# Designs tried in a protein design run: designed miniproteins, single chains, continued (5). Part 107

Each design is a single chain, and the fold is of that chain. pLDDT is the mean over its residues in the fold that is shown.

## One batch from the design tools (miniprotein)

Design m19706
Fold by ESMFold2-Fast:
Structure m19706 (fold): chain A 69 residues (1-69)
Amino acid sequence: EEIEQIKKDIEELKNTPLEELIARHERARGGVPVSEEQAEAIRFTALGILEAALDFVKWLEERRKELEK
């Protein structure tokens, strides 16, 4: 479940148009303007974090399944 959610988040972030990403970030920041360059940088950083989290969660799930057997 956690692995599937992170994979979905990665795919959504990759496929989100910049205009929607800007609107989403502006909403999250209480309406503070976000530039296209900032939105692109945020997406790049977030993708790196999500991919690192995915690898870590996969490792944890493998260990958890071994303990449950």
Scores: mean pLDDT 76

Design m19707
Fold by ESMFold2-Fast:
Structure m19707 (fold): chain A 72 residues (1-72)
Amino acid sequence: SSAAEALGRHAIREGAARMRAAAEAGDDVQKLADETLAGVRNIAATASPEVAEELIAEAERVAQEILDEARR
C-alpha cells in the first residue's frame, strides 16, 4: 500500500541519517544497519509483495553504500 511505502521510505531515510552520524562519530554503523533493515522488513511484511521487494532492496542498497563509505 502507499502508506506502507511511505513509512518504509521514511524508515530508510531515518536509518541512513543515523548510520551516517554513527560513521562520522566512529560508532557501530553495522548495528544501525541491522536495526534499519529489521525495521524496514517489519514494514514490508504489511505491504504487497511488489512494494515489499522494492523497500527491502532499497534499504539493503542504502545500508551497503553507507557501510562501504564508512570503511574507507
Scores: mean pLDDT 86

Design m19708
Fold by ESMFold2-Fast:
Structure m19708 (fold): chain A 95 residues (1-95)
Amino acid sequence: MDKLREEVKKLDKEADELEKEVKKGAEDPSLIEKLEETAKKAGEVAQKAGELADEASKLGDRETFLEATSVTAKAMLTHITGLVTAKHIKKEKES
């Protein structure tokens, strides 16, 4: 179903932008609040992509399922990396 594939492509683009924002936040400690917000948004994108992967799987759409699963993995990695980086920056300021 074309709609699912379009939604996956939209989430893929969102995941790419969030990855760039996490990298920017990691380079500038003044952006720590933005880094935490970006990490949270990446987690939300991962959840949505996972739901689309489940829908594609139920429809037997293997191509969309693989694309959605890839977006889920990418967004989840961005989510975890952003949170871990923010936690590290906070610990250094408390020391």
Scores: mean pLDDT 82

Design m19709
Fold by ESMFold2-Fast:
Structure m19709 (fold): chain A 55 residues (1-55)
Amino acid sequence: SMEELIEELRRAREDLERLIAEMPESEDYIQQVSRDLLRVAAETTRWLIEKLEKE
């Protein structure tokens, strides 16, 4: 159902945000890019949740 999908997406976003928060500060380019990609994934998931909730 839509409600189950939204719940799964919320959990996925929480997991992504936790991973980002646990990542150490680093001057390593690859680690910085990885963090940015995770942030984009979290943001996209948030947008999708909002879109689905409005429908």
Scores: mean pLDDT 81

Design m19710
Fold by ESMFold2-Fast:
Structure m19710 (fold): chain A 102 residues (1-102)
Amino acid sequence: NQSVINQLKSLRKQLEDELKKAKEAKKKGDDKEFVKSGVESISVMNQSSIIFKKNGDDDTSSKINMIGGDIFKGILDKDYDGVIKSMEQGIKVVQDGIKKLS
Protein backbone atom coordinates (compact mmCIF):
# COMPACT_ATOMS: atom_id res chain seq x y z
CA ASN A 1 0.00 0.00 0.00
CA GLN A 2 1.71 3.18 -1.29
CA SER A 3 -0.20 5.40 1.19
CA VAL A 4 1.19 3.40 4.15
CA ILE A 5 4.71 3.50 2.66
CA ASN A 6 4.43 7.29 2.20
CA GLN A 7 3.31 7.75 5.84
CA LEU A 8 6.25 5.66 7.09
CA LYS A 9 8.70 7.59 4.87
CA SER A 10 7.36 10.84 6.38
CA LEU A 11 7.84 9.47 9.92
CA ARG A 12 11.39 8.30 9.02
CA LYS A 13 12.14 11.85 7.78
CA GLN A 14 10.85 13.23 11.11
CA LEU A 15 13.20 10.83 12.98
CA GLU A 16 16.12 12.00 10.80
CA ASP A 17 15.26 15.65 11.57
CA GLU A 18 15.02 14.93 15.33
CA LEU A 19 18.39 13.11 15.21
CA LYS A 20 19.97 16.22 13.60
CA LYS A 21 18.44 18.41 16.34
CA ALA A 22 19.67 16.03 19.06
CA LYS A 23 23.24 16.04 17.67
CA GLU A 24 23.24 19.86 17.46
CA ALA A 25 21.80 20.22 21.00
CA LYS A 26 24.47 17.82 22.36
CA LYS A 27 27.22 19.82 20.59
CA LYS A 28 25.90 23.03 22.23
CA GLY A 29 25.41 21.40 25.66
CA ASP A 30 21.67 22.19 25.43
CA ASP A 31 20.23 19.40 27.61
CA LYS A 32 16.66 20.78 27.39
CA GLU A 33 16.59 20.75 23.57
CA PHE A 34 18.31 17.32 23.53
CA VAL A 35 15.58 15.85 25.77
CA LYS A 36 12.85 17.46 23.60
CA SER A 37 14.32 15.75 20.49
CA GLY A 38 14.55 12.40 22.30
CA VAL A 39 10.94 12.61 23.53
CA GLU A 40 9.67 13.63 20.07
CA SER A 41 11.60 10.67 18.56
CA ILE A 42 9.84 8.28 20.98
CA SER A 43 6.48 9.75 19.85
CA VAL A 44 7.36 9.34 16.13
CA MET A 45 8.62 5.78 16.78
CA ASN A 46 5.38 4.89 18.62
CA GLN A 47 3.38 6.12 15.59
CA SER A 48 5.61 4.05 13.25
CA SER A 49 5.25 0.96 15.49
CA ILE A 50 1.43 1.19 15.34
CA ILE A 51 1.49 1.46 11.52
CA PHE A 52 3.82 -1.56 11.15
CA LYS A 53 1.67 -3.64 13.53
CA LYS A 54 -1.57 -2.68 11.69
CA ASN A 55 0.09 -3.82 8.43
CA GLY A 56 1.11 -7.25 9.79
CA ASP A 57 4.77 -6.48 10.69
CA ASP A 58 4.78 -7.36 14.39
CA ASP A 59 8.58 -7.96 14.35
CA THR A 60 9.40 -4.41 13.19
CA SER A 61 6.79 -2.97 15.59
CA SER A 62 8.39 -4.84 18.52
CA LYS A 63 11.93 -3.72 17.58
CA ILE A 64 10.81 -0.07 17.36
CA ASN A 65 9.14 -0.29 20.81
CA MET A 66 12.33 -1.74 22.34
CA ILE A 67 14.45 1.04 20.80
CA GLY A 68 11.97 3.66 22.10
CA GLY A 69 12.47 2.18 25.58
CA ASP A 70 16.27 2.43 25.11
CA ILE A 71 15.92 6.15 24.19
CA PHE A 72 13.76 6.77 27.28
CA LYS A 73 16.26 4.98 29.56
CA GLY A 74 19.17 6.88 27.96
CA ILE A 75 17.43 10.21 28.68
CA LEU A 76 16.88 9.23 32.34
CA ASP A 77 20.53 8.09 32.68
CA LYS A 78 21.84 11.19 30.79
CA ASP A 79 23.53 8.76 28.36
CA TYR A 80 23.24 11.09 25.38
CA ASP A 81 25.63 9.03 23.19
CA GLY A 82 23.40 6.01 23.86
CA VAL A 83 20.29 8.05 22.94
CA ILE A 84 21.87 9.12 19.61
CA LYS A 85 22.88 5.50 18.86
CA SER A 86 19.32 4.29 19.60
CA MET A 87 17.83 7.03 17.38
CA GLU A 88 20.14 5.91 14.54
CA GLN A 89 19.08 2.27 15.11
CA GLY A 90 15.41 3.34 15.05
CA ILE A 91 15.83 5.08 11.68
CA LYS A 92 17.47 1.92 10.26
CA VAL A 93 14.71 -0.37 11.62
CA VAL A 94 11.99 1.87 10.12
CA GLN A 95 13.83 1.92 6.75
CA ASP A 96 14.23 -1.89 6.77
CA GLY A 97 10.51 -2.24 7.61
CA ILE A 98 9.57 0.06 4.70
CA LYS A 99 11.61 -2.15 2.33
CA LYS A 100 9.69 -5.25 3.51
CA LEU A 101 6.34 -3.52 2.76
CA SER A 102 7.53 -2.32 -0.66
Scores: mean pLDDT 90

Design m19711
Fold by ESMFold2-Fast:
Structure m19711 (fold): chain A 74 residues (1-74)
Amino acid sequence: TEEAIKLFEEAIKALENGDYETALKKLSQGASLSPLPVAEQVALTLRFIAAVLEGNVDEALEIAKEMLERAKKA
């Protein structure tokens, strides 16, 4: 859980810096270690990838923050 939280925080920081490759890598690593239900984790990860590909940084940040908050509560 703690490691997943740190990875999501790193993904958010990478997004803020425009480093989409690092953001995707860190988010995927965090998702694999996250205690989130698999279906929910996959759905959020796919939405994040779509947002990044569309260049919608604000949406990608919201999704990454949602994953972070859910990991903190689990």
Scores: mean pLDDT 79

Design m19712
Fold by ESMFold2-Fast:
Structure m19712 (fold): chain A 77 residues (1-77)
Amino acid sequence: SNDQSNGSQQQDNLGNTMNDGLTQSPSDSMNSVGQVSQQATTQASSMSVDVSLQLGNYVSSLVQSLNDSNNQKLSQS
């Protein structure tokens, strides 16, 4: 780009890791992906338990409400 000619591109872009030109390793990349995946799994597991409990309570409440409604309809029929 034309405007990049008056600035150092390495420190402005991807080289800004406090080691001024560290080579990016596939091994390091694989390790990072593994950790992100584990953290996402832990978070999903925690949220799943909470959502499951809320859904269970909601369904239980709905079933009870439907049974009461059906009993009243049967009585009026």
Scores: mean pLDDT 57

Design m19713
Fold by ESMFold2-Fast:
Structure m19713 (fold): chain A 90 residues (1-90)
Amino acid sequence: SSAEFVKEMQERYEKAKTVEELKEILEEVFREELRKLGLDEETIEKILNKKLSQEELKEILEKLGVPNAEEIAKRIYEILKEVEELLKKL
């Protein structure tokens, strides 16, 4: 219900009192999505720290048998850029 949604949002807002806490939540959600693609923790850390290129990520995804690896690698980097730009505005 809408009342349950509002209550959940209030609880999250009360817990995420700082930009740093919000950043940690967003990074963890992003990490979970990357794990679902079959990426290991070392590769995920390289993506988040910009130590892996889009081309290198595409090659890793292709080796994992992920369909549309080029499009997924591009999308991952677009999301990472959008999250970084959002956090700079907070």
Scores: mean pLDDT 73

Design m19714
Fold by ESMFold2-Fast:
Structure m19714 (fold): chain A 78 residues (1-78)
Amino acid sequence: MEARRNQFNQLVDQAIDLIRNGTLTDDQMAQLLQQVQQVGSSDQEVLERFAEALRLSKDDKEKAVEELLEVRKEFEAR
């Protein structure tokens, strides 16, 4: 279980870095969503919120980062 949490945290950190640097492409979003689905397949709500946050990054980068941090917190609590 710890390895899964570490992988999810790394994916969240990677997404935040890409958003902050303005380098998040549609291809990178698709790859992140695929990887997160493999790690968090048991937590559908967390997966949906992660996907929504990545899409939100196109309109509001700061709000997207806040959502990703909240998703990480919820996943760690499980």
Scores: mean pLDDT 77

Design m19715
Fold by ESMFold2-Fast:
Structure m19715 (fold): chain A 89 residues (1-89)
Amino acid sequence: MEIEKELQKAKKEFDELRDRAVELAARYSPQFAEDLKALIDISPVSGASAAAIEAERLGHTELARAFQEMRDAAVKRIELEKKYKEKKS
């Protein structure tokens, strides 16, 4: 029961942080925001990590932080999904 609520909360937090990161990316490049959204849907953790490193390299500190927060939320979601699966069987 508790793990299901934590997973639902983690999914919501990830979605909110993803949307924020995509909006911030669109301010720098609309094309990059589109490419990033597609990449995140496929690989949220590694895609976010790579995006954060690139944003930091380019001096976009606010954008880099947004990607890092999104990546941390994605990791938390995946860990909770794993725990939920282990509890189920």
Scores: mean pLDDT 77

Design m19716
Fold by ESMFold2-Fast:
Structure m19716 (fold): chain A 88 residues (1-88)
Amino acid sequence: SAEELYKKGLEALRAKDYQKAVEYFEKAVKLDPNSPLAIEAYRYLAVASSRLGDVSLATRASTKAMELEKTIEQKIELNREIAEELRK
């Protein structure tokens, strides 16, 4: 599952095995690209790839994390506004 791959990525990152961390986080985002888990996976993908000197991948991953975070935050705010209106 994406969660299992994400956890393996975190384990690799803690072990400072940045190459394995990149591989696991890339697999995690491929399985579930549009969830809160994907935001964290893209953030750590950016960290791991930057440690390897892969500036291109780090930039792309960081951008994807920011885009997804903004989209999810907008959905949360919209749901909050709807809930406020429905309190009556």
Scores: mean pLDDT 81

Design m19717
Fold by ESMFold2-Fast:
Structure m19717 (fold): chain A 83 residues (1-83)
Amino acid sequence: MTERLREEIEEARRAAAAGDTEALAEEVAEMVLLLAEAEAAGDEEAVRLGREAERELREWGARDPAIAEAVARGVARAAEALA
């Protein structure tokens, strides 16, 4: 879990750096789904890593509205999949 979550976090970082909001939304959705899976499994290390990444993405979004919009879309997509 932790390795796969780290890979998705790095992909989200690359998408944000490239200004690719569609890719960012997709990677954020995958990251949130993996975090939910880690929480259900009791994987404390993966949960800590995922929550740190969520905080980082919120900080990026506070400085760039396009990133904030993409992150919000990714989170909403993951929430719909988990419902």
Scores: mean pLDDT 81

Design m19718
Fold by ESMFold2-Fast:
Structure m19718 (fold): chain A 92 residues (1-92)
Amino acid sequence: SEEEKKELEKLLEEIRSKLSPELQKELDKDEKQSKGNLLLLAQRAYVLLKYEEYGEEYLPLLRRTYFEALLKDPNIPFEEFKKIVDEALKKA
């Protein structure tokens, strides 16, 4: 919906502001690859945010969690995706 689109756009702006310039460039690449899919872009942005917060050691866990979530449901709602990522990080 238009309302869901606005919520995802606001979320993306909030995440972008918290990323280093280097990770903002990675998010720009993800935006091009996502071909206008805001949900996919938001999911990728959240992984970049967690990479910024937790560091390089957590990259394999973040990548695995991202791919496993999308394999189960390619259209997983952002809030469900966020919970899966947060729980994976909590258990690590």
Scores: mean pLDDT 85

Design m19719
Fold by ESMFold2-Fast:
Structure m19719 (fold): chain A 58 residues (1-58)
Amino acid sequence: MTTLELLKAFFDAIEILEKNPNVSEEEIIKYLIDKYGLTEEQAKKVVETAKNILEIKK
């Protein structure tokens, strides 16, 4: 997997979390797996990192 695809997935996760505050982590993980071909572990790490960054920025 290229670094670019991971970055795209990361920014997409941030946008989803910002626009859809009630979306479940499981739904975001499944979306990232389906859209970017991430493994479940990669998708979990992306979502968790995005959540942590959004918390720090507030």
Scores: mean pLDDT 78

Design m19720
Fold by ESMFold2-Fast:
Structure m19720 (fold): chain A 97 residues (1-97)
Amino acid sequence: MSILEQLVDEFVALYKKYAKLKMQGKEVPQEIKDQITNIAGKIMLMMSEKDRIQFQSIVSEFELGIDAATTESQALAEVDTFSKKLKALVDKHLEAE
């Protein structure tokens, strides 16, 4: 398992916590937001310019999906889609190296 795959798994886990808190109407702790920002920065530093654009697109689509979600099941479906898209991007990046 590459370090990039580990960072993506951690990133998805943090956003799953974020989605759960948002669906409960709770404020997302600054610590979680800071961890998300820090891991996103590390992932982007390991990616090509082209893959960074795709990564940012995937994150933006996920955030819009969570903002539109009205149920926990919708939020979990958005997390599953997000995870699949990020793993596909990582696989493509690893094949290119």
Scores: mean pLDDT 82

Design m19721
Fold by ESMFold2-Fast:
Structure m19721 (fold): chain A 73 residues (1-73)
Amino acid sequence: SAAAIAREAEAIAREAARAAGITSGFRVDVEVRGDVLTVGILAATPEMQARIREAAAPPLEAFAARRGLTLRL
């Protein structure tokens, strides 16, 4: 289901942030519409947002590919 895909994508993004040393102070918003997976990352600074996006992009790209989805990050 779209809800299950969204929960898994959020978990991947949060784990990537944790691996990059960021455990709080950010929000992950996920939307699945058709074949598009949109993951939005908001943090206190643009620098923190960029750092989380950089860490999350590879595992999210792999996840989207396995699910036949196009990733927007």
Scores: mean pLDDT 87

Design m19722
Fold by ESMFold2-Fast:
Structure m19722 (fold): chain A 85 residues (1-85)
Amino acid sequence: SEEIIKEAERLLEEAKKETDVDKLIEIGERVYELLLKATDPEVKKVLAETLLEIGKLALKHSTTQEQIQRAIGAILRAIGELLDL
């Protein structure tokens, strides 16, 4: 879906400008919701790669153990989806 890929690109650009970990996790959760609704493997791949990049950004800006755990959670979800493709 062109609309889903465009939304993923928009969310990634939003994440690249963000340094607040809670907001980065929220953006990642929005990508994950799109991923759960996607049926096309190519769209799932774009969403999973986007979630991985957002999770990495969240991890980079994490300062607490709870933030690190949440960021790693997003990364593991993305890796799991990529392995299922």
Scores: mean pLDDT 87

Design m19723
Fold by ESMFold2-Fast:
Structure m19723 (fold): chain A 78 residues (1-78)
Amino acid sequence: SLKEKVEENRLKMKPEEADERIAKLVDLAYNDPEAAVELLRKLYEEGLITLEELKTIYKQTGPGLGELLGKLIEELEK
C-alpha cells in the first residue's frame, strides 16, 4: 500500500536528503504560498508525503505559507 511504501522509504532515506527536498519546496513556495499548500495537500492525499513531513515544512516556513500550512495540518489532524 502507499502508506507502507512511504514508511519504508522514510526508514531508508537519510535525513539530509529529505531536508534538502523540503528546503527546495519551501524556497519555491515563498513566491506562491497558495500553490505550495495545494501541492502539499495533493501529495498527502496520494500518500507521497507524511503529516510529520508537513510539520517539518511548517517549522521552516515564513508567516504567509506557515499560516496556510498550519490550517491544513489542523484539518488533517482531526
Scores: mean pLDDT 66

Design m19724
Fold by ESMFold2-Fast:
Structure m19724 (fold): chain A 64 residues (1-64)
Amino acid sequence: MPPILARAVEDVPAVRPDWLALRKGDEVLVLERVSPDLWYAQLVSDPSRQGLVPADALEEVGEV
């Protein structure tokens, strides 16, 4: 699957160690759709930061 560029529509707290904390407006690359509700994503501004994000907190921008 090609990576999808997405943007956080709200602030997302890292409630667990494997989750990615995001601020509203942060852009991420969706690397894997683990489930319909959770996607594995990498922060565009800091590629060393990766983790699970609720899919409903993300807005798809386009394919990369």
Scores: mean pLDDT 80

Design m19725
Fold by ESMFold2-Fast:
Structure m19725 (fold): chain A 77 residues (1-77)
Amino acid sequence: PNRLLLFAIAQIAGGLAGGASPENARDGLVAVLVGMFWLSEKEAQEIADEALRRVLEAIEAGESPEDIAQRAVQEIT
């Protein structure tokens, strides 16, 4: 996975760990990707949707949002 997708996964998982809904975590990530990374709305939405899908699949497989966020951060560094 590229570093931007790992960052996106860490942001979604961190949002969920903090008590955000999946929709709010996704929308917050889109705002960050557009505002800080200067991606188009379409590109930001595609990355955020892929990151959300992967985080939700990992939760279904038994990982906590906290563990998913920590793992993604470790893979970036």
Scores: mean pLDDT 85

Design m19726
Fold by ESMFold2-Fast:
Structure m19726 (fold): chain A 74 residues (1-74)
Amino acid sequence: MMKIFKTPSEEEIDAIVEIFGRYLRSHPELSEEELEADVEGAVNTLKEAGASEELIEKARKKLREVVREVLEEQ
């Protein structure tokens, strides 16, 4: 893959995941479908920012773990 500019660091991805994770946990009223849509929105934002596929997959995995936690507490 060609990189035109610096990819977001793993630390930057972790910070973004933490912010979105807090958002998801603050909205336990959201359905599984709505939570999954929010995760895909976050992933698409990272993809548009030029994040590598590895970092995108890491972010998606972490956000899906937050979705599972929220759904288990419902």
Scores: mean pLDDT 73

Design m19727
Fold by ESMFold2-Fast:
Structure m19727 (fold): chain A 69 residues (1-69)
Amino acid sequence: GREEALKRIAEILREKGGLSEERARKAAEGLVQSGGDPRLSAAAGGAAGKDTGLDEESVRELARLAVEA
């Protein structure tokens, strides 16, 4: 369900993105609420490589989890 997807997305953001648990949870909630919005995915692709250290593969996995939630 949504809570499991949020937890998993937050863990990926925390471990790979270096975000705190609180920031990771907020980012996960935004992704799930957007339902994998293509506009946000395109914007995040540029921002993720700049801010979070997330690779393209991680960003794709996060989008997949958000759609599945």
Scores: mean pLDDT 63

Design m19728
Fold by ESMFold2-Fast:
Structure m19728 (fold): chain A 67 residues (1-67)
Amino acid sequence: MELERVIALLKIQRLIREGKTDEAIKAVKEYVEKGLLDKSDLEKMIRIAKENGHEETAKALEELLKK
């Protein structure tokens, strides 16, 4: 269980850094639905997106966090 969660986090962070916004959002939704990611993980991803200048990715992640 923990290994699968770590792999999910690393994959999403890579997609965000590569600017693959749509793929990153799709992966986040899938892993949240599977219970592999929590609210704290989403907050960290929002920060990474903002720090890398991907404001649209950050906004999409904030929408997922509100629900």
Scores: mean pLDDT 78

Design m19729
Fold by ESMFold2-Fast:
Structure m19729 (fold): chain A 78 residues (1-78)
Amino acid sequence: GMTRTRTSHSTGKIDGKPFEFTITLTLDEDGRVLEINVTVTVKPEHKEEAERQAQEIADSIAKLLGLQGKRTVTVIEE
């Protein structure tokens, strides 16, 4: 079947600096969420904290949606 995507953004702070997290939801034909991906771009020294915050975002969304599907975190180094 055909899948759809929805994209939103969340802002967090790492070492007092604001960071933007990109949230991508993959949905089935009935609008059920199949996958959550949270992406952030950070400097290497912020990678571990960014990954932790991205995981918290993914887990919060999964809890709100009752999702049993795949959750992924993508951290891109500058």
Scores: mean pLDDT 81

Design m19730
Fold by ESMFold2-Fast:
Structure m19730 (fold): chain A 68 residues (1-68)
Amino acid sequence: SKLDEILELLEEAKKYADEEQQKLLDEAARAIENSDIGTFLELLIELAKRTTNEKLLELLGEVLDLLS
């Protein structure tokens, strides 16, 4: 399912994330599992603002593509 793919991408993203970013990724996973799309998108925007890691940004982009 798209949900399973999103959760897998968020878990992969943790490998490129610091401790604060990992917490935001965990919160994003909980939000999408609860179908809270608004909170999920806010958390992805916050993650994108807090990183210059190209791989983390790439994985966040892949998550957004699955929602389109």
Scores: mean pLDDT 87

Design m19731
Fold by ESMFold2-Fast:
Structure m19731 (fold): chain A 94 residues (1-94)
Amino acid sequence: MKKAVDALNRGVELLRDSAPEWAELAWEARIYTAAQSTMLKGGDNEGAREYLKKAIELAKRALETAQVEGYPEEALRSLEEAIKLAMDKLKEIE
């Protein structure tokens, strides 16, 4: 999940001086992504799936909010990349 976390970080960093509600959602998604990785490494595939689904949901909300607020394409692409990577990981666990 490092690439998904890196993509979320890039999005937040681009808009750090104008951090809106979507930045908080993206940060929460990072926390769930990190927790999912730890659970997966510990053999808790079910817990990993649950936390990854939460991360994807939060990241999608962050993307929708950023789109509505008219934020730069780079931030939107970063969030889209994070969502795709997380969804791919979810399929791997399932």
Scores: mean pLDDT 70

Design m19732
Fold by ESMFold2-Fast:
Structure m19732 (fold): chain A 64 residues (1-64)
Amino acid sequence: MIVKEPLPYATPEALEKYKKGELTVEDARRVFAAVSLLKTKSVDEAAEILGIPKEELEAIRPVP
């Protein structure tokens, strides 16, 4: 499934997929879960909980 809803936050990779119409629901859910966790957890804790690299979490930016 491809995400058609506007993204408030994305990694550069996810944003490029979104522009191409290739961003999956799982890709968007991953970013939203990361943003939610980063409000209350450290980057290291969020990376451990989600099972994703710390560098990917640090790459998340607001979509213009």
Scores: mean pLDDT 73

Design m19733
Fold by ESMFold2-Fast:
Structure m19733 (fold): chain A 87 residues (1-87)
Amino acid sequence: DELLQKAYQQGYQDAQQWFADLLATQPDQLDALVAQRLADVDAQLKQLDDLIRKYGIVTGEHLLLKAYLQGFKEGLAEARAALAAAA
């Protein structure tokens, strides 16, 4: 689905930008803030899965949000790995 792929790519790009901005403005808090953001994303993904399971309804909005959050999570993980490799 082209829309799901675009949502994923948007999440990935937003995560890369957020990480770059955080590294430039708050480098001393980077690890703690990234860990908190990843925990928040995981909590949102779990909430979406719980809603789908409870109501048995999958809306396009839920699928797009899930794709975005998955892209964001992977983008953050890759940005962290790239920084660690550069150090």
Scores: mean pLDDT 83

Design m19734
Fold by ESMFold2-Fast:
Structure m19734 (fold): chain A 65 residues (1-65)
Amino acid sequence: SIVTNLLQQIKAIEESDDPVDVKIRQLEILLGQVDIMFAVGVLSVKEEHLLSERIKKRIEELQQE
């Protein structure tokens, strides 16, 4: 599933030893990819919402560190 692969990518970014600014940039890129996948009809409304909310929340949490 594309959703499962995207969730694994989010987890891999979160669990990496990369600096916080690098993680934020990687998550912002992934958020852009989710938006494109929704726009071209690869993701449903529910799948886009799930993925975008998770990514945005994680970016916000990292920005507060």
Scores: mean pLDDT 87

Design m19735
Fold by ESMFold2-Fast:
Structure m19735 (fold): chain A 100 residues (1-100)
Amino acid sequence: SSEMEALMRLAFDIGKHELKKLLKEAGVSEEEIEELLSYLDRVEQAVLDKAPEEEINKLFEELKKKAEEVLKGKDQSIIDEILSLIESLRRMALEMRRKM
């Protein structure tokens, strides 16, 4: 399934790009952005490794918690947009995992 893996990698690349864009707009540092994006790299690997959905969900809960800590004191509308994107990425990752 090299074609399915390529499609999945593209979807994660798009998701990482959108998350990075929103985090930059929120004024998050490049170092903290890199740390947050590393959670999506770990999710991508978990999907490729056919990890249980519980493990994928745990990674997203850790990402969400770290994002909330990093975004503390930022504008609430951008916080809500970022957290909404993370939940959309979670649904995408779980759907991709089920199709692999």
Scores: mean pLDDT 86

Design m19736
Fold by ESMFold2-Fast:
Structure m19736 (fold): chain A 89 residues (1-89)
Amino acid sequence: DLAELVRQAVAGDEAALRRLAELLGVSVEDVRNMARSIRALLRSLEAGGPTYEVYTDDGQLLARARDPEELFEATARLIEHKIRLLQEK
């Protein structure tokens, strides 16, 4: 489950970070930076902050997250889309 893998990586699990790096074809450091950004967004959402919105590279709204569960789902969908693009080579 990709959403669960993202949760584990955000929680700082090194095995999850490595697995995401392999799936995305990026460095573990890049995934760590992504996880840090997601952690900041989670803190904002948990503190009752504004709705977080996820956009594609062309500016289309991919998903909206008002809570941590929706944020992990939105992130998983974005990663799945990116993996599919990489597989189309």
Scores: mean pLDDT 73

Design m19737
Fold by ESMFold2-Fast:
Structure m19737 (fold): chain A 93 residues (1-93)
Amino acid sequence: MSEEEAEREIARVFAELGEDHPEALIHAAELLVALGRPEEAIEWARKALEVAGPEHPEALRALGVALWAAGRHEEADEYFRQAEELEERRRRE
């Protein structure tokens, strides 16, 4: 996917789902990581976590991936850990 194609896809998803939809924000963050724009991906992934709430494993993983891509490995590990803890807790219910 070209950068222009990815930017059009992000705009399309936001137009269809809204900028406050966690799925749209996670998708935008994933595309930005693929384009080599991890700092922007971090912003969108953080917003996904804000709108989804702190106990959303998929949003936590998206933020972890964006942080890892930005070289912020210690922060990424913390969010991956939080996602795993939430999934483990839910499996035990």
Scores: mean pLDDT 79

Design m19738
Fold by ESMFold2-Fast:
Structure m19738 (fold): chain A 100 residues (1-100)
Amino acid sequence: SPEQEEIVARAIALVDKLPDEELFEVVSKVYEEYGLPKPKSIEEAKGLVVASFRLLATADPEWLAEQVAALEAALAAGDLEAAKRILEEALRRALEIGLG
């Protein structure tokens, strides 16, 4: 839906404010925790984040909207550690839905 595309676009724009190295470390950490292959590049890591947000927008759009609001607040406060924890939680939730 247009609303799902909007929330995904907002999530991507917020995550793009994180340094590439920090994003790569978050994705690698979560994937390793689930016994999945780590991304081979920053481009692959970004692709996995986008896929996760699209899955969440379909499966649990209200929860994703809450996480996007929390991420926006953390970034506005300059709290990189809080922003990383929110992204980790979103990635874990997406993997739990995708893996069953």
Scores: mean pLDDT 87

Design m19739
Fold by ESMFold2-Fast:
Structure m19739 (fold): chain A 75 residues (1-75)
Amino acid sequence: KPELFTPYTPEEFKKMAEEAARYLAEHRASLPPLDPAQQRALAFSQEAIKLAKEGHSPEEIAEKAAERREALEAE
């Protein structure tokens, strides 16, 4: 298996998440809250991650993201 090529293992990812949580807790008052545009961007990113896990190509993911953006503009 080519896991050795992966920069982050599940264990390392978990450790980084804990460090990030501590950093956010310490600097929470200085960080601005997410605005609606940033929340939308996160929703699109989550869907892209889902499609990537399903095995879709990067090109297909980008195309679907663009179509969803256009659909929201048309509404």
Scores: mean pLDDT 61

Design m19740
Fold by ESMFold2-Fast:
Structure m19740 (fold): chain A 61 residues (1-61)
Amino acid sequence: MMTPEELSFEGARKLLISAGLSEETAEELAKQVVDAAKARNRPVTMTDIAKAYLEAKAKQA
């Protein structure tokens, strides 16, 4: 697993933008992923980011 530093809010936001989401959508999803991980008392994972990305794409289609 990546370090908390690498999967912080800024890291998640940049990954989502690189995946093709708008900056606004990437910020919203990054916040959602970070908040969800915090509620579970766990670090953010790539799986959390990937799941959020897929859900957002499905909603846009």
Scores: mean pLDDT 73

Design m19741
Fold by ESMFold2-Fast:
Structure m19741 (fold): chain A 78 residues (1-78)
Amino acid sequence: MEELVKEKVEEAIEKGKENPKDGPSILADAAMDLLLAALSSTDEKDRKAYIEGAKELMKAMDEMDKKLREEEERKKLE
């Protein structure tokens, strides 16, 4: 399960980088899916893996959103 979560996190981040405009949304959706999986899991180890994966995706999402916002503001000033 932990290996599967790691693979999903890596795939979501890669897909977000391939589609920068939709990156934050892709990462947010993936994080939500992992959180829903955590809520549905009765295994504490699996729940922890899902939650940690979701946290990593949310952190990456914040970084992508910040870069997009800075780029938009820079273009607006030109």
Scores: mean pLDDT 78

